# Designs tried in a protein design run: designed miniproteins, single chains. Part 13

Each design is a single chain, and the fold is of that chain. pLDDT is the mean over its residues in the fold that is shown.

## One batch from the design tools (miniprotein)

Design m419
Fold by ESMFold2-Fast:
Structure m419 (fold): chain A 114 residues (1-114)
Amino acid sequence: NTESEEQQKVRDYMVEYGDELSEKLDKLLEKLKEGNRELSDEEIYELVLFALSLVARAEGLTLSKVKEYKKKIEEQDKEVMLEVLRKAMEILKSVGYDEGLLELLEIVIKKIKE
């Protein structure tokens, strides 16, 4: 693999960031399996940030661009949040990821549109 130093830094950042989000994601998947589809605003933003980590890896985003997206998500930019979520869902569908994660992202998309 011929990765640039910048691509490696983005990967390292997403790994450390993704580990914290992974633990939170497991709890959200457990809630969904229990029939609880109610998500807090904090849980919605955490899922959008998880979606950003998937997009950053798949599209090879620079660290600067990842930070720009994160800032817009923190500012509650609905258009950016929906773009990131839709891209993440396409990536997950292409890889054959867990159905529960796809359902969580669909719930988040619906809540942001409301």
Scores: mean pLDDT 72

Design m420
Fold by ESMFold2-Fast:
Structure m420 (fold): chain A 74 residues (1-74)
Amino acid sequence: MSVEERFIERLEELRERYPEIEPLVEEALKMLEQGASPSEAAGFLFDRLLERGLGLAAAELLKMMSEVEAEKRA
């Protein structure tokens, strides 16, 4: 799978665990469709999660990005 496909898969997992963030995940997915990098989409989502006080979801997003970046380097 591509790095982008793995990131999308992880965003879908995050949305299932935190249904309240679905509109934010949809916005991040639209950014990817418009040519934004996974890092740009993740940065957007991270800021919005912190604004909502969803620190655990934000921490999970950072872990997902670390895993996606590791796959990109491999």
Scores: mean pLDDT 77

Design m421
Fold by ESMFold2-Fast:
Structure m421 (fold): chain A 101 residues (1-101)
Amino acid sequence: RLSDEQVRLVVEGQLAGAIAMARALGLDDAAARLEAVAAENRRASALEALEAQIALFEELIERVRAWARERGVPAEEAEARVADLQASLDTLRLMLDDVRA
């Protein structure tokens, strides 16, 4: 079973990457929400942190898809960004299942 420290390390690393990507795409509202969750992670349980981040990453994926449609972004760029977020989300879901077990 994953420790709280292992969960926090992965969650914090993924948040840092997601914040950087959101800012690079000009999604400042999404970046601000991710930063708010990062600030709260230390007060939340591992379970609460995982559930919150899963919800945020699902929202960020839809925001990136909307950004790509609005900007006429090449399919390869849009696909790569969504795939990276989806891989992070899949990892968070596996970690949530492990923490719940």
Scores: mean pLDDT 80

Design m422
Fold by ESMFold2-Fast:
Structure m422 (fold): chain A 66 residues (1-66)
Amino acid sequence: LSPAQILQQIVNDVLDRFERGELSIEEALELLEREIDKHLPDLPEGARENVLRGVEAELREIERRR
């Protein structure tokens, strides 16, 4: 798998678990950060920041729709 495919898999898994009510926003972001650090240690810092920011926005949007 490419780094982009691994990243998308991690993001999808975190979002799915949040939508199922298994994680709070804080827990989802902690999991996302740990999984990125574990599987994508060479991810550029700017890309890492953009992913974390984008996922937080998506989590907040899902919460807002509830």
Scores: mean pLDDT 83

Design m423
Fold by ESMFold2-Fast:
Structure m423 (fold): chain A 96 residues (1-96)
Amino acid sequence: EKKELEEILKWVEEVAPFLDKELREYLAKLLYEYFKEKEITNKELRKELIKRIAEALKGRNVTKELLEKLFEILKQQEPLVSVEELRELLDKLEKE
């Protein structure tokens, strides 16, 4: 558990340096919970999903609430989501 969370945090730091430390740590926790619930154990798939989520978050006012809402929706969907689909979801969540 702790080792997996540390690995996820390292990947988040590599792709999302535009987030502050608290938001990076929070995103890593949400990603760990998401991967556990969806049974995503493949390291390369985890990295790809983290990269796509980070890319979709660029240029946005990222809050803990926005991240929570995003992952609530993602838990209900198929695990492979595109950057374009993530951007559309985030645009919708920010308008509410």
Scores: mean pLDDT 83

Design m424
Fold by ESMFold2-Fast:
Structure m424 (fold): chain A 62 residues (1-62)
Amino acid sequence: MSAEELKEKITKFVKENAAKLDTDQLNDELAEKFLEELSKLTEEQAQEVTDAIFKAANENKP
């Protein structure tokens, strides 16, 4: 999976699940589902994905 594909999948997952799951549950599911793919990214790519996750979570939180 490319970094862009991973970013899109994670962002979609966060947007769809931020209202259903609390922050701890969301973080646990993200880690379990995407940890392996995240570990394959460069440090720069991992930072971009992390920023996208926080942005999506914050936009769908309240």
Scores: mean pLDDT 71

Design m425
Fold by ESMFold2-Fast:
Structure m425 (fold): chain A 99 residues (1-99)
Amino acid sequence: MRDRRDALLGRAADALLRGDEEEALRLIDELASLGPVTFDELSGLAALAKIKGFDRVLDYIFSLMSEEQQQKMKEELSDPIKTIGRALRAVGYAVQSRL
């Protein structure tokens, strides 16, 4: 199960990088169906979605977070430097999925 989860995380990040919003939504939904996604993983995908302007993906990721996590994420996404740092983590997921 972990290998499938890691593969879905990397494929979702790759879809966001390629600009495929529909595929990213599908892969994030499949990832969430396997169990709880960590805040660190969701925050990386959320930051990348924000940079790409994929509001539907960003809204869906927020729906997977607790109210406290949503507030923390909104604060972090208001800081461009923190947003870039989290998005680079998602780029790492995409690179790992290609290896």
Scores: mean pLDDT 81

Design m426
Fold by ESMFold2-Fast:
Structure m426 (fold): chain A 71 residues (1-71)
Amino acid sequence: SLSDSQLQQQYNEELQNIKNAKTDEEKAKEYAELGVYLKQLGKNDEALKAAQKALALDPNNVVAAQLVVDL
């Protein structure tokens, strides 16, 4: 598993990627990845919100759909 410092670094990188994303599909991918990191941090409510935002942007995002089922 990733250490807390590694998870925090990935979380910060993912926030930067979301800010730089240009399309709804790319933003959905970044929100789905953010949701994965939030789940690994034990922030399940925040992870669910990120996954739901990803699905609103791209309903076909498999990672986000899987997060919603698993949370």
Scores: mean pLDDT 81

Design m427
Fold by ESMFold2-Fast:
Structure m427 (fold): chain A 82 residues (1-82)
Amino acid sequence: MKKEVEELIEKVKEALADSSASEDTKLEARMMLLILEDLKEEGFIPGSLEEVKENLDKLSEEAKAALEEYLARLEERRRAAA
């Protein structure tokens, strides 16, 4: 439902508004926001990132690219921090 996407978008925007968050975190949140906006246009509402991955076929090519970039950056950042 669009309402669930709006709730996720609000959570992401709240993370972006958090002045204690790093610029890297805000960049990742911005990429997530782009993905969520695209999913909202498609009318598909995932409950989690894993559901998004499982339903990549429902995403536009631009949203797929944004998701792949977001996940790659998140993995690299976690590996660098570990």
Scores: mean pLDDT 64

Design m428
Fold by ESMFold2-Fast:
Structure m428 (fold): chain A 71 residues (1-71)
Amino acid sequence: SKKEKAIELLKKARDAVRQGNVDEAIKYLEEALKLGVLDEKAVRGTIEALKQGNYVAALLGIDELIEKLES
């Protein structure tokens, strides 16, 4: 399903952030956004946090997106 694919991409983005692979994390977030099941504003805010080097805010944003899809 699109929801399961989005969760997988968000988890890959989270792992990429943890490894310092910011560009890869952004690509996974953009791919997840294209599935049309995520809050666009929340995803864009998470990408902006990554671009600003705010990895704590970015990880919290990813975890919130995952939680909303799993509930």
Scores: mean pLDDT 88

Design m429
Fold by ESMFold2-Fast:
Parts: structure tokens; C-alpha cells; sequence
Structure m429 (fold): chain A 72 residues (1-72)
């Protein structure tokens, strides 16, 4: 598997309370979103394609969106 270098183009963080819903708009295919899957759990990073992703906070957490660019 080839190693590719990613440059973070945009990083946005939003604090959310348990039960809040966020709609994340991914602008490119190298986007990741980090959020807690369960109340009190550590956030997990999930890759997303260029699409709108709806996530619901399972506990008080911070949603972090990272848009990356592949660097040659």
C-alpha cells in the first residue's frame, strides 16, 4: 500500500451536548470527522467522501472536521 502525504486544508471544531445533531458538509474525498460514538467514550476518527454526513452526539463531546489535501 502506498503512503500518501496529507495536508490539513481546514479544521473546524464544534462543541456538542448529548443528543445534538450536526450536519457535516465534506468538500473533498480526503475528509475525516472525529466524534464520540458513545457517552463518555473517546472520539473516533472516521473518513468520509465528498458528501453530507449527519452525526448525533452520544454524550457531551467535540466534533472535529478535518479536510485534507493529497500532496504529491
Amino acid sequence: RDIVELEIVRETSTKAKKGETLVVKAKNDNTTIEYADKEGARPVSTPVKKEDVTVKAKGDTTFTLRENKVVE
Scores: mean pLDDT 66

Design m430
Fold by ESMFold2-Fast:
Structure m430 (fold): chain A 80 residues (1-80)
Amino acid sequence: SEEDELVERAGRAAAALLANPRNRGKRIAVVLFPNGEIEVMGADAADGILAVNPEDLVRYADTPEAAREATRELLAERRA
Protein backbone atom coordinates (compact mmCIF):
# COMPACT_ATOMS: atom_id res chain seq x y z
CA SER A 1 0.00 0.00 0.00
CA GLU A 2 1.04 3.64 -0.28
CA GLU A 3 1.28 3.83 3.51
CA ASP A 4 3.57 0.78 3.61
CA GLU A 5 5.78 2.47 0.98
CA LEU A 6 5.95 5.67 3.06
CA VAL A 7 6.80 3.67 6.21
CA GLU A 8 9.62 1.73 4.50
CA ARG A 9 10.93 4.88 2.82
CA ALA A 10 11.07 6.63 6.21
CA GLY A 11 12.87 3.64 7.72
CA ARG A 12 15.48 3.68 4.94
CA ALA A 13 15.98 7.45 5.28
CA ALA A 14 16.42 7.03 9.05
CA ALA A 15 18.96 4.22 8.52
CA ALA A 16 20.94 6.42 6.10
CA LEU A 17 20.93 9.38 8.51
CA LEU A 18 21.96 7.23 11.49
CA ALA A 19 24.73 5.53 9.46
CA ASN A 20 26.29 8.94 8.65
CA PRO A 21 29.17 9.56 11.13
CA ARG A 22 28.16 13.24 11.52
CA ASN A 23 24.89 12.05 13.12
CA ARG A 24 26.46 9.60 15.61
CA GLY A 25 24.49 9.68 18.87
CA LYS A 26 21.89 12.12 17.51
CA ARG A 27 18.12 11.63 17.39
CA ILE A 28 16.12 11.92 14.19
CA ALA A 29 12.65 13.32 13.55
CA VAL A 30 9.83 12.16 11.30
CA VAL A 31 7.74 15.12 10.11
CA LEU A 32 4.34 14.94 8.40
CA PHE A 33 3.60 18.08 6.38
CA PRO A 34 0.07 19.43 5.68
CA ASN A 35 0.31 18.25 2.06
CA GLY A 36 0.73 14.64 3.23
CA GLU A 37 4.48 14.41 2.59
CA ILE A 38 6.76 12.75 5.12
CA GLU A 39 10.39 13.75 5.68
CA VAL A 40 13.03 12.27 7.98
CA MET A 41 15.71 14.64 9.30
CA GLY A 42 17.95 15.34 12.27
CA ALA A 43 16.00 16.41 15.37
CA ASP A 44 17.74 19.82 15.48
CA ALA A 45 16.81 20.54 11.85
CA ALA A 46 13.19 19.49 12.45
CA ASP A 47 12.91 21.76 15.51
CA GLY A 48 13.98 24.73 13.35
CA ILE A 49 11.43 23.92 10.63
CA LEU A 50 8.58 23.35 13.13
CA ALA A 51 9.15 26.77 14.74
CA VAL A 52 7.89 28.28 11.44
CA ASN A 53 5.34 25.57 10.48
CA PRO A 54 3.01 24.97 13.47
CA GLU A 55 0.65 22.77 11.40
CA ASP A 56 3.36 20.10 10.93
CA LEU A 57 3.23 16.90 12.97
CA VAL A 58 6.44 15.44 14.42
CA ARG A 59 7.66 12.27 16.13
CA TYR A 60 11.23 11.64 17.35
CA ALA A 61 13.12 8.36 16.88
CA ASP A 62 16.47 6.84 17.78
CA THR A 63 16.39 3.85 15.37
CA PRO A 64 15.09 3.00 11.87
CA GLU A 65 12.46 0.71 13.45
CA ALA A 66 11.29 3.57 15.71
CA ALA A 67 11.10 5.84 12.63
CA ARG A 68 8.84 3.29 10.89
CA GLU A 69 6.55 3.18 13.95
CA ALA A 70 6.57 7.00 14.17
CA THR A 71 5.49 7.16 10.51
CA ARG A 72 2.59 4.76 11.16
CA GLU A 73 1.50 6.84 14.17
CA LEU A 74 1.61 10.12 12.22
CA LEU A 75 -0.41 8.67 9.33
CA ALA A 76 -2.99 7.28 11.80
CA GLU A 77 -3.21 10.66 13.58
CA ARG A 78 -3.75 12.52 10.28
CA ARG A 79 -6.56 10.07 9.32
CA ALA A 80 -8.37 10.69 12.64
Scores: mean pLDDT 77

Design m431
Fold by ESMFold2-Fast:
Structure m431 (fold): chain A 97 residues (1-97)
Amino acid sequence: LGSVENLPLEVQKEINRALALIAVTSLTLKYPEEVRRAIVELALKHIDEIIEKNNGKLTRQDIADAVRKAVEEALARGLITPEQAEEIIKDVDEWAK
């Protein structure tokens, strides 16, 4: 996505946020709507923080780290099962390779 680097910073942030939304949604499509919504919402919160801290830059590993944090938060809140948490982490780690 080298062409994105020629765009204004605010546009780069929006594109990276949209790509992260697509990635996290795709990784969670096999789970119930409730689980998918919880992980997507929590992961986007962490992704927004990473994008701001890194001046619009976002890597696959950053997305994986955000999903891992989202899974830990969702598990702590009782929104997902331990089995779902383990599977989502495995899926995102495989995707980030």
Scores: mean pLDDT 83

Design m432
Fold by ESMFold2-Fast:
Structure m432 (fold): chain A 91 residues (1-91)
Amino acid sequence: GKELIERAKEIAEEIIRLGKEENNPLMVRMGEIALETLKKVEEGKASKLDIEITIGLILLLAGVAKVVGELTEEQEKLVDELVELLEEIAK
């Protein structure tokens, strides 16, 4: 449980870091919404539905980034790993 949350937070923080370094605001926003939801999960304030909504928002932003050519293969891999961890946390 807690170990998955910590790993997801690490990936969300890495996504924010890379997004800032590469001036990619969509990448930064994906990491920020994930990190906000993960903090609420740790505080017992997030439902399974809140996590599922967060996953949907991340996938939407990633889809937009990919269409506009603002998502590298490395960035997409990190987003995919974050989504998989959030799905596991939501079980």
Scores: mean pLDDT 86

Design m433
Fold by ESMFold2-Fast:
Structure m433 (fold): chain A 90 residues (1-90)
Amino acid sequence: MSSKLQQILTLAREAALLLAEGLRRQGRPAEADRFLASMQKMIETVEKTQDLSAAQSLLTSIEAAVDRLFGEEAPELRALVAQAREILAQ
């Protein structure tokens, strides 16, 4: 796997875990578990295919989840996604 994809996947995993923790704190553990299962499948697809477009889709899904669930309340999550986007753009 490329170092670029490895860096993106590391940041995506961190963001997914923080999103799931946030959902559990909101009293939504079943949604957290389903979200993590979905993210794990997308991450496995990126790892298997090494496809930048699959990585872009993964980041877009995480961004959409951050916006929908936390809005402006998660600056650390937004920073992780922004960092992954910058790596993807290189």
Scores: mean pLDDT 80

Design m434
Fold by ESMFold2-Fast:
Structure m434 (fold): chain A 83 residues (1-83)
Amino acid sequence: REAALREGLQRVHDAVRAFVDEHPEVRTAETLSEEQRAALLERIREALASLPDKEIREALLELAEASLAGDDERVVAIGDEIA
């Protein structure tokens, strides 16, 4: 479980880094557009697709979606459930 969570978090981190490297305008943006958020979420979903733990895949995708939407309350709730 801990190894699967660590692997999932690493994949999310690598996906976010690659997205920022491909879209340098994101570094200077105060907020992401809906299109940018959708593209980043799709990249995270793709990176997690081969992770065998379905529960961890779904939890990390939900956390990423909530975080990108600016739903701090939901981010805290999901973070507490994962931690």
Scores: mean pLDDT 71

Design m435
Fold by ESMFold2-Fast:
Structure m435 (fold): chain A 105 residues (1-105)
Amino acid sequence: SLEKLLRLIGLVIRGIGLLFEAERLAEQGDVEGTLELAEEAIELAEEALRIDPKDPLALRAAEIALEVARIALETAKRAGDEEAIRRAEELLERAERLVEEAREA
């Protein structure tokens, strides 16, 4: 439906915004900020999959979440924060699972 498509487009646009902000926060060394953005991107991807797991936009939302989680992991590694690295690895695994679910849908 048009309503579902517009909702999915909105989630992807919000995800792209989070990706750009994550890159900015990573440049500033903001580990906690990048982790919070990764969690938000994962929530957007989970919502997209609930709307329509077979829509290519749901896969795009999941791929964006994966990229934000990767940024958070690299930011944590540069900071040498072992607890943040563990949190980022858990977020990365969640995002990878969402991408797999979208591809198999």
Scores: mean pLDDT 92

Design m436
Fold by ESMFold2-Fast:
Structure m436 (fold): chain A 85 residues (1-85)
Amino acid sequence: SLEAEARRLLDEIQKLILEKRHLLTPEQYEEMDALLTELARALDAGDWEAAVAAAERLLALAKEVPGLEEVVRAIEELIAVLRRA
């Protein structure tokens, strides 16, 4: 299901961000963590538009950090999944 794929990708994104936390400032990490929480809540509520919006904001932040290319790709894949819902 699209929900299962979205949740799998969210889990992958969370793990990648935690693994690459040393590349982030404390402020960048807190902002990304807040967006991940917002995204998870949107998915739990079945609010696909809110999930896309949160994911796009997360993508914009990830693109500003050198070394987060894997995170960027995972977020882009998540957005593509969410837009098929």
Scores: mean pLDDT 88

Design m437
Fold by ESMFold2-Fast:
Structure m437 (fold): chain A 91 residues (1-91)
Amino acid sequence: AEEEERRELARRGLAEMPGLIERLAAALGSEELRRRLEAARAAAPALDDAQLAAIEAAVREAAARELDPAETDAVVAALVAGLTARLLREL
């Protein structure tokens, strides 16, 4: 169920919100978070569920400092969709 939901989210996120991960990095103004997101995208095929959850948590914490709760949820969802899509491409 959760795995299938993440696959649907990944497909929709990439199709409906292209470039949102880049906008997230720019909006948060954090060079360290930007580098972590770039490293995560490069390592996406090797990320396990725990690593993905840690990235989600870090993005949510960073976004919550700069964005309202609805925007925070949207950018975290887009990041998860993007990372999950890269992982699924290797299946």
Scores: mean pLDDT 56

Design m438
Fold by ESMFold2-Fast:
Structure m438 (fold): chain A 120 residues (1-120)
Amino acid sequence: MSEEQKDWLEQLKELFDLALEYEKQGNHELAKYTVELAMEKFIEALKYALKNNEDITEFVKEAAELVKKLAEETKDKEVLEVILEGLKKALELLKELNAPEETIEIIEETIEFVEEKLKE
């Protein structure tokens, strides 16, 4: 995994931790907005890495684990819905840019995990 990809993962972790902090404070709108921003940054990171022919497999795997952790810890269904929307956009981008099949499978499995959490 590249140094840039490690920095992107640190930013995702910080934004997810911040979203959970806002949720605990009862600030659901900021929590939702922060997760939306995190997912947008994830999508832009994928787009940049794929355009530069970088191996994104480890990055996607580690980002998926961060997303699953957020989905387990959140009590807010709207946060889960934002995560799901972001993951579906990421999946479309990966398919459009002919990303490695393993990365597509990781995102599809992460979508299924979040959908299960949304069911309770």
Scores: mean pLDDT 89

Design m439
Fold by ESMFold2-Fast:
Structure m439 (fold): chain A 81 residues (1-81)
Amino acid sequence: SKEEEVKKKLDELIELAKNDPNLSEETKKLLEEFKKAFEEKAGDNEFYIELLDKLETLIKQEPKPNEEIIKKIEEIKKLLS
């Protein structure tokens, strides 16, 4: 299902974030907020896409943007659309 694909890609996103020592504290907090919101079913797909857009913007503004994380966010956004 699409939900299972999103969960798999979310787990991959979290793993990439754990392996990136250059991620800002703000980006890490937003990732944890997204994971919690998704697990708690706190919003609809539009809400999740908005959180992912904010995450992508923050990552692109970091000194060394992680292209693998950006790609994973885009893949999740596509599944939620």
Scores: mean pLDDT 80

Design m440
Fold by ESMFold2-Fast:
Structure m440 (fold): chain A 98 residues (1-98)
Amino acid sequence: EKEKQIAEVREKIGRAGKLVSRAEELLNQAKALLEKDEEEGKKLAQEAIELAREAARLAREAGEKAKKIGDSSLYSAAGILEVAADYIIAEAEKLLES
């Protein structure tokens, strides 16, 4: 039972981490493209926000479950990913305001 819960938390953390990495890649591409193609750059920034929002949701769910099962390491990992996702959202939103 508890091992199944740990596996579910690890799976969510893994998915969140992949989404954060992809969102960061898209954010960097958006920053580069805004100088040459503002419309395409803004599309990539919006895609980065969507992926980062999903990552934040998965990280939050994983963190809540990790806290309930008493796994401080998984709780910390989830918290780091939520902060990273929130940072990407904030940076991408600034690009859309320009």
Scores: mean pLDDT 89

Design m441
Fold by ESMFold2-Fast:
Structure m441 (fold): chain A 88 residues (1-88)
Amino acid sequence: MSEEEKKEELKKKLEEEIEKAREHKAEGERALRQGDLVTAARHYAEAARHYHLAGELAKELGDEEKAEEAYKQSVEATTEARRLEEEA
């Protein structure tokens, strides 16, 4: 695989992980609005995992700013998941 092909594959994986993270965050926000703290916590935990993977992929691509933002989103989602688990 060429370096260009590898970079494009990493970009695609990065976009997929960000999309999965956003979907789980949206599901968590929906569950939270319905008062389902257990389901909300689970979705925020999954969002955190996908944001963390996105951060690793962005770092591998040399996009430090995008990696930092993704890691920040992962930490925020992890914090929210823990808070919701304590309230459940």
Scores: mean pLDDT 88

Design m442
Fold by ESMFold2-Fast:
Structure m442 (fold): chain A 99 residues (1-99)
Amino acid sequence: MELEQEIARLEAEAQKHRDEANKLIDKGVELLRKAGLDEFAERAEKYRGTPAAGGVIRLAAEKNPEFAEELKSLATEAINHILKADGYEEKARELREKL
């Protein structure tokens, strides 16, 4: 019972971080489209939910000085949330293997 509750908690925390990362990526995509960087916006959408989406947004920041700091901030926060989600999911998987 307690092990199953801990797995559920870890999976819920992972999902929260996935949701926050996706919100940050979506904001980055909106800024990229506003900047006329549609190719980078499309690539970020394609990789939505992965660190690659944050990488694309960060790379695009070098092409637009006006939004560079905001894009870099959004990309860094999104990548950090994805890494936290991956960590929680890995821990949940390890606990499932013990069931």
Scores: mean pLDDT 86

Design m443
Fold by ESMFold2-Fast:
Parts: C-alpha cells; structure tokens; sequence
Structure m443 (fold): chain A 111 residues (1-111)
C-alpha cells in the first residue's frame, strides 16, 4: 500500500509537469477514496499532500502534510515524519512558497 501511494505521487508529479489535468484529477480521486477507507493512514494523507502540492494548492498541501507528519509521529515513525517534513519544506521553498514552508515548520516547533 505504501508502494502504491508512492507510485501515485510520482504519477501525479509527472502528470502535473505534462499539464495533464485529467490524470491529476484521477489520482486525486483515488487518494481521497483511500482516505475514506483509512482516515488514520499517514501514507494516504502524505499522498494527498503531494497531490495538492502538484496541483499548486499549497495551503491544502501544508494541511495534509501536517496531518501525515502527526500520524507518523503517533505511530512512532519519527524518521519518516522528519523525512516528510524536511522534504515538504524544501519543495515549498523551491517553488517560492516561503510563507507556507514557515507555517509547516511552525506547526511542529510548537507541538
């Protein structure tokens, strides 16, 4: 299931670069269906964050990444939580979204 979510995130990023909005919408629908079945799946929230990031919906991406990091921490997977947080911050900064990157970072410095 982790491999499927990672594969969907890669497909989504590729579809975004190709401006294939139909494929992006398809992948987003699959991720939302997974969340409906497993609302506490950190991997599903991570995938949804990646989907919204790829769509340029940075505020939603931050919200979903925050949820994923919180769930990874609650599962005891501190290493994955740190990797996701660092990667998301770097990608937001690379896209010029400094405010969103700071908001994501602040969400965990106060928690």
Amino acid sequence: IDDQLRSLSKELNDARKKKDKSKVSEINARLQDLLAQSPNSARAWEGLGQAYFSLGRYEHAVKYFTKAVQLYLSEGDEARAEQLLSRAIVHLLEDGKEAEARKLEAGFSEA
Scores: mean pLDDT 75

Design m444
Fold by ESMFold2-Fast:
Structure m444 (fold): chain A 84 residues (1-84)
Amino acid sequence: EEAKKLAEEKKKKELEKEIDEGIELISKAVDSLATVNEKIRELLADKSLSKEEKIKLLEKAMEEAGVEDEEARKLMLELFEKKL
């Protein structure tokens, strides 16, 4: 059972590391959302860009910020377009 005991100890250390990595990912997601919100405010204040250009820039900003939820992206774009 020495091999099994060593494997269980290694698995515990790997789980602890994964938890720490998860906390870091959540922190990065919060920062990404803050960046997207700043871009939305910038685009809403801009009077030189067309509605279509603003929508494309927001879509690009969400992709670059790592917003991968397709439903969330659609909702943000719809709400943004309604405010234009």
Scores: mean pLDDT 73

Design m445
Fold by ESMFold2-Fast:
Order: sequence, then structure tokens, then C-alpha cells
Structure m445 (fold): chain A 108 residues (1-108)
Amino acid sequence: MKEAFLERAKQSLEKAEKYADEGIASDPETAAVKFAEAFGYLDDALGWADAVPENKEEIKSRAEEILDRARKAHPDAVKRGEELYAQRKAEEDALMRDTVLAGSAAGA
């Protein structure tokens, strides 16, 4: 079962690297959107890494390398992508909260 979590972490890292590389090759505005996707997959990879402590440092190191490469190419686009990802995550959290609250509301 830990093997499946490690594979999930690696798959998320591969997707993060793909989006980061696409962002690096793009104009800054397109790069920001691509980096937002990369941040999402990096968050997923680190989440899976918590289930495989022996590999967590390797996964974290690879995530940092991907981000450093992106920042070197488009530092402002990386900041914008981080903001876009934070907004998306907040919207997802709000949707989850609204679903729970709606299910608990008497007479709704």
C-alpha cells in the first residue's frame, strides 16, 4: 500500500514538472496559469509524501528544484500562479464548507 502512495506522489511530481516546463516555455500570462496547475500537483505530491516518510525528503527536494527552475524563468508569473492556486484552493474549501452546511441546514 505504501508503494501505491509513492507512485501517486511521483505521478503528481511528473504532472507538476510538465506544467512548470510548459509555463517556462510560455509568455508570462500563460505561464502564471501553468504554474498555478504546477502548484496544485506539488501540493498533491507532498500530501502523498506524508504517507511515505522515508521518501518525503526526496519528493520535497524534487518539488523545490521544479519551483526554483520556474522562478528563474518567470519569477513574477510564479508569484501570480501561487496567487491563482491560493484563490482556487479557497474556492474549493468554500464549496466543501457550503456542501457540509447545506446538508446540515434544517428545512433547506
Scores: mean pLDDT 79

Design m446
Fold by ESMFold2-Fast:
Structure m446 (fold): chain A 68 residues (1-68)
Amino acid sequence: GREEAIERLAKLIQELGGLSERAARSAATAILDGSLDDRLAKGLLVKEGGLSEEQAERVLKEARELAK
């Protein structure tokens, strides 16, 4: 369900970057509900989350799989 998708994506964001659980869950929710488009989400994850471009793209790929 949506909560499991948010939790899984948030954990991935936390493990790849330095975001807190709260910040990772907020980012995961916004990505999964479409509030952040791929470009904005990638920028946020790289600039504020400390992820690489490749790590941010991996997060977005996982979000697409979870959104099905």
Scores: mean pLDDT 81

Design m447
Fold by ESMFold2-Fast:
Structure m447 (fold): chain A 67 residues (1-67)
Amino acid sequence: KVEEARRELRDLMIEHAEKTYGKEVAEALRKVFEARPDLTPFDLYRLAGKKKKTYEEVILELAKEIE
């Protein structure tokens, strides 16, 4: 039940990223969530702030690091 809600939230976040940042960022975000299911969008925003980068830049960087 909890895992179903989490998957639904991830799918929604990826869809929102596609509309807001574009398909490239949405694809990268999907890879990040699959490799790091422990990460939330909130964790990614924190990491962006810590590295002085944008949310989209951190997503793209993490996706490259995973591959």
Scores: mean pLDDT 75

Design m448
Fold by ESMFold2-Fast:
Structure m448 (fold): chain A 87 residues (1-87)
Amino acid sequence: STEEILELLEETLKKLKEAKTQEEAIRVVRETLRRLMEMATADPDNVAALAAASGMHEALRLLEEGRMEEAIETVELTVKLVREMLE
């Protein structure tokens, strides 16, 4: 559900802000992507899962480039986007 995805993204953002290394941050985002893919497979009508996955892919790219602050901002924007999908 969109609510489960929002909770996952908010937990991801918290863990990402608490990450002390690039390796830890990358691990957090990769685990979130894995869970989002499981959610999308279980519910193919879940547009929020696809939107969240897109944001996480961009955050992962930024982390791999060492751009931690921009990766965090991308996750924050993804949280906002998914929250706005709740009616």
Scores: mean pLDDT 84

Design m449
Fold by ESMFold2-Fast:
Structure m449 (fold): chain A 90 residues (1-90)
Amino acid sequence: MLDKRIKAVELLGGRVGGTLPWGLQPSLLVNNGKIDEAIERVKNDPTLSEEVRKKAIEYLEKAKKYYDQGRNDLATQYVTKAIDLIAKEL
């Protein structure tokens, strides 16, 4: 559901908003260089299961690696995977 995806983006430290009907932009976390903050938020979130937390961190670490290489499209894909995983848990 869209509401669970919004909560997942907020958990990662993203801002949710825009003129688009779905209101979600995973690329904003990538373009604003907030992947490191997202990793720390996941590490410190007690509501996520340990397995989901571990896997979300793996996706975000991979996103950071691609971001550092200038591959923002791939970084956005891995941030989206982390969002979808967290949204499923919520």
Scores: mean pLDDT 70

Design m450
Fold by ESMFold2-Fast:
Structure m450 (fold): chain A 88 residues (1-88)
Amino acid sequence: MLERLREELAELEEKLKKDPADRETLLRGLRLAAELVLLEEEEVGLSSSMSPLLRALAEALRARDEEAIAAQVEALADAHIEKVKAAA
């Protein structure tokens, strides 16, 4: 499972390099990244280097709170897209 999530995340990162404002790819990538963080949190100490929003998303995934997951993923994607637009 973990290896498969890493492979999927790498493919989504390649797509985002070509289109950084692709909201659908961002939403999927952020959800997969948060799931990876949740699975590896204790082993690699990822919590200390994560943004507060990414940590909140990992907590929502752990709790299986679909409403909170959707809200956090959308907030992260929208924040990233605004930064891309500002840099363009």
Scores: mean pLDDT 65

Design m451
Fold by ESMFold2-Fast:
Structure m451 (fold): chain A 93 residues (1-93)
Amino acid sequence: MSPELEEARRAVEELEALARELEGEARETALAAAEALREAVRAAEAGDVRSAAVKATAGMILAISLTLLASEEDAKRAIELAMRAAEALDKHL
């Protein structure tokens, strides 16, 4: 089992947990970011490099958009988790 895929999966789980602590549009956006990153992990597990990169990028953009919807601390944490997932996926690919 790839340690990079495990790290990416763990970061997605932490982002999903953070999303459950948020409300309204911030929660929906954080859940969408987590889902995009989870799809990126599935694509990477299948060896689909292009789909993994596209989905990881979508997850990052959604996490960054939390700067408009959530507190600075929550947005920063979401971005750090999304970056951790994306960097782990890049190292695996």
Scores: mean pLDDT 87

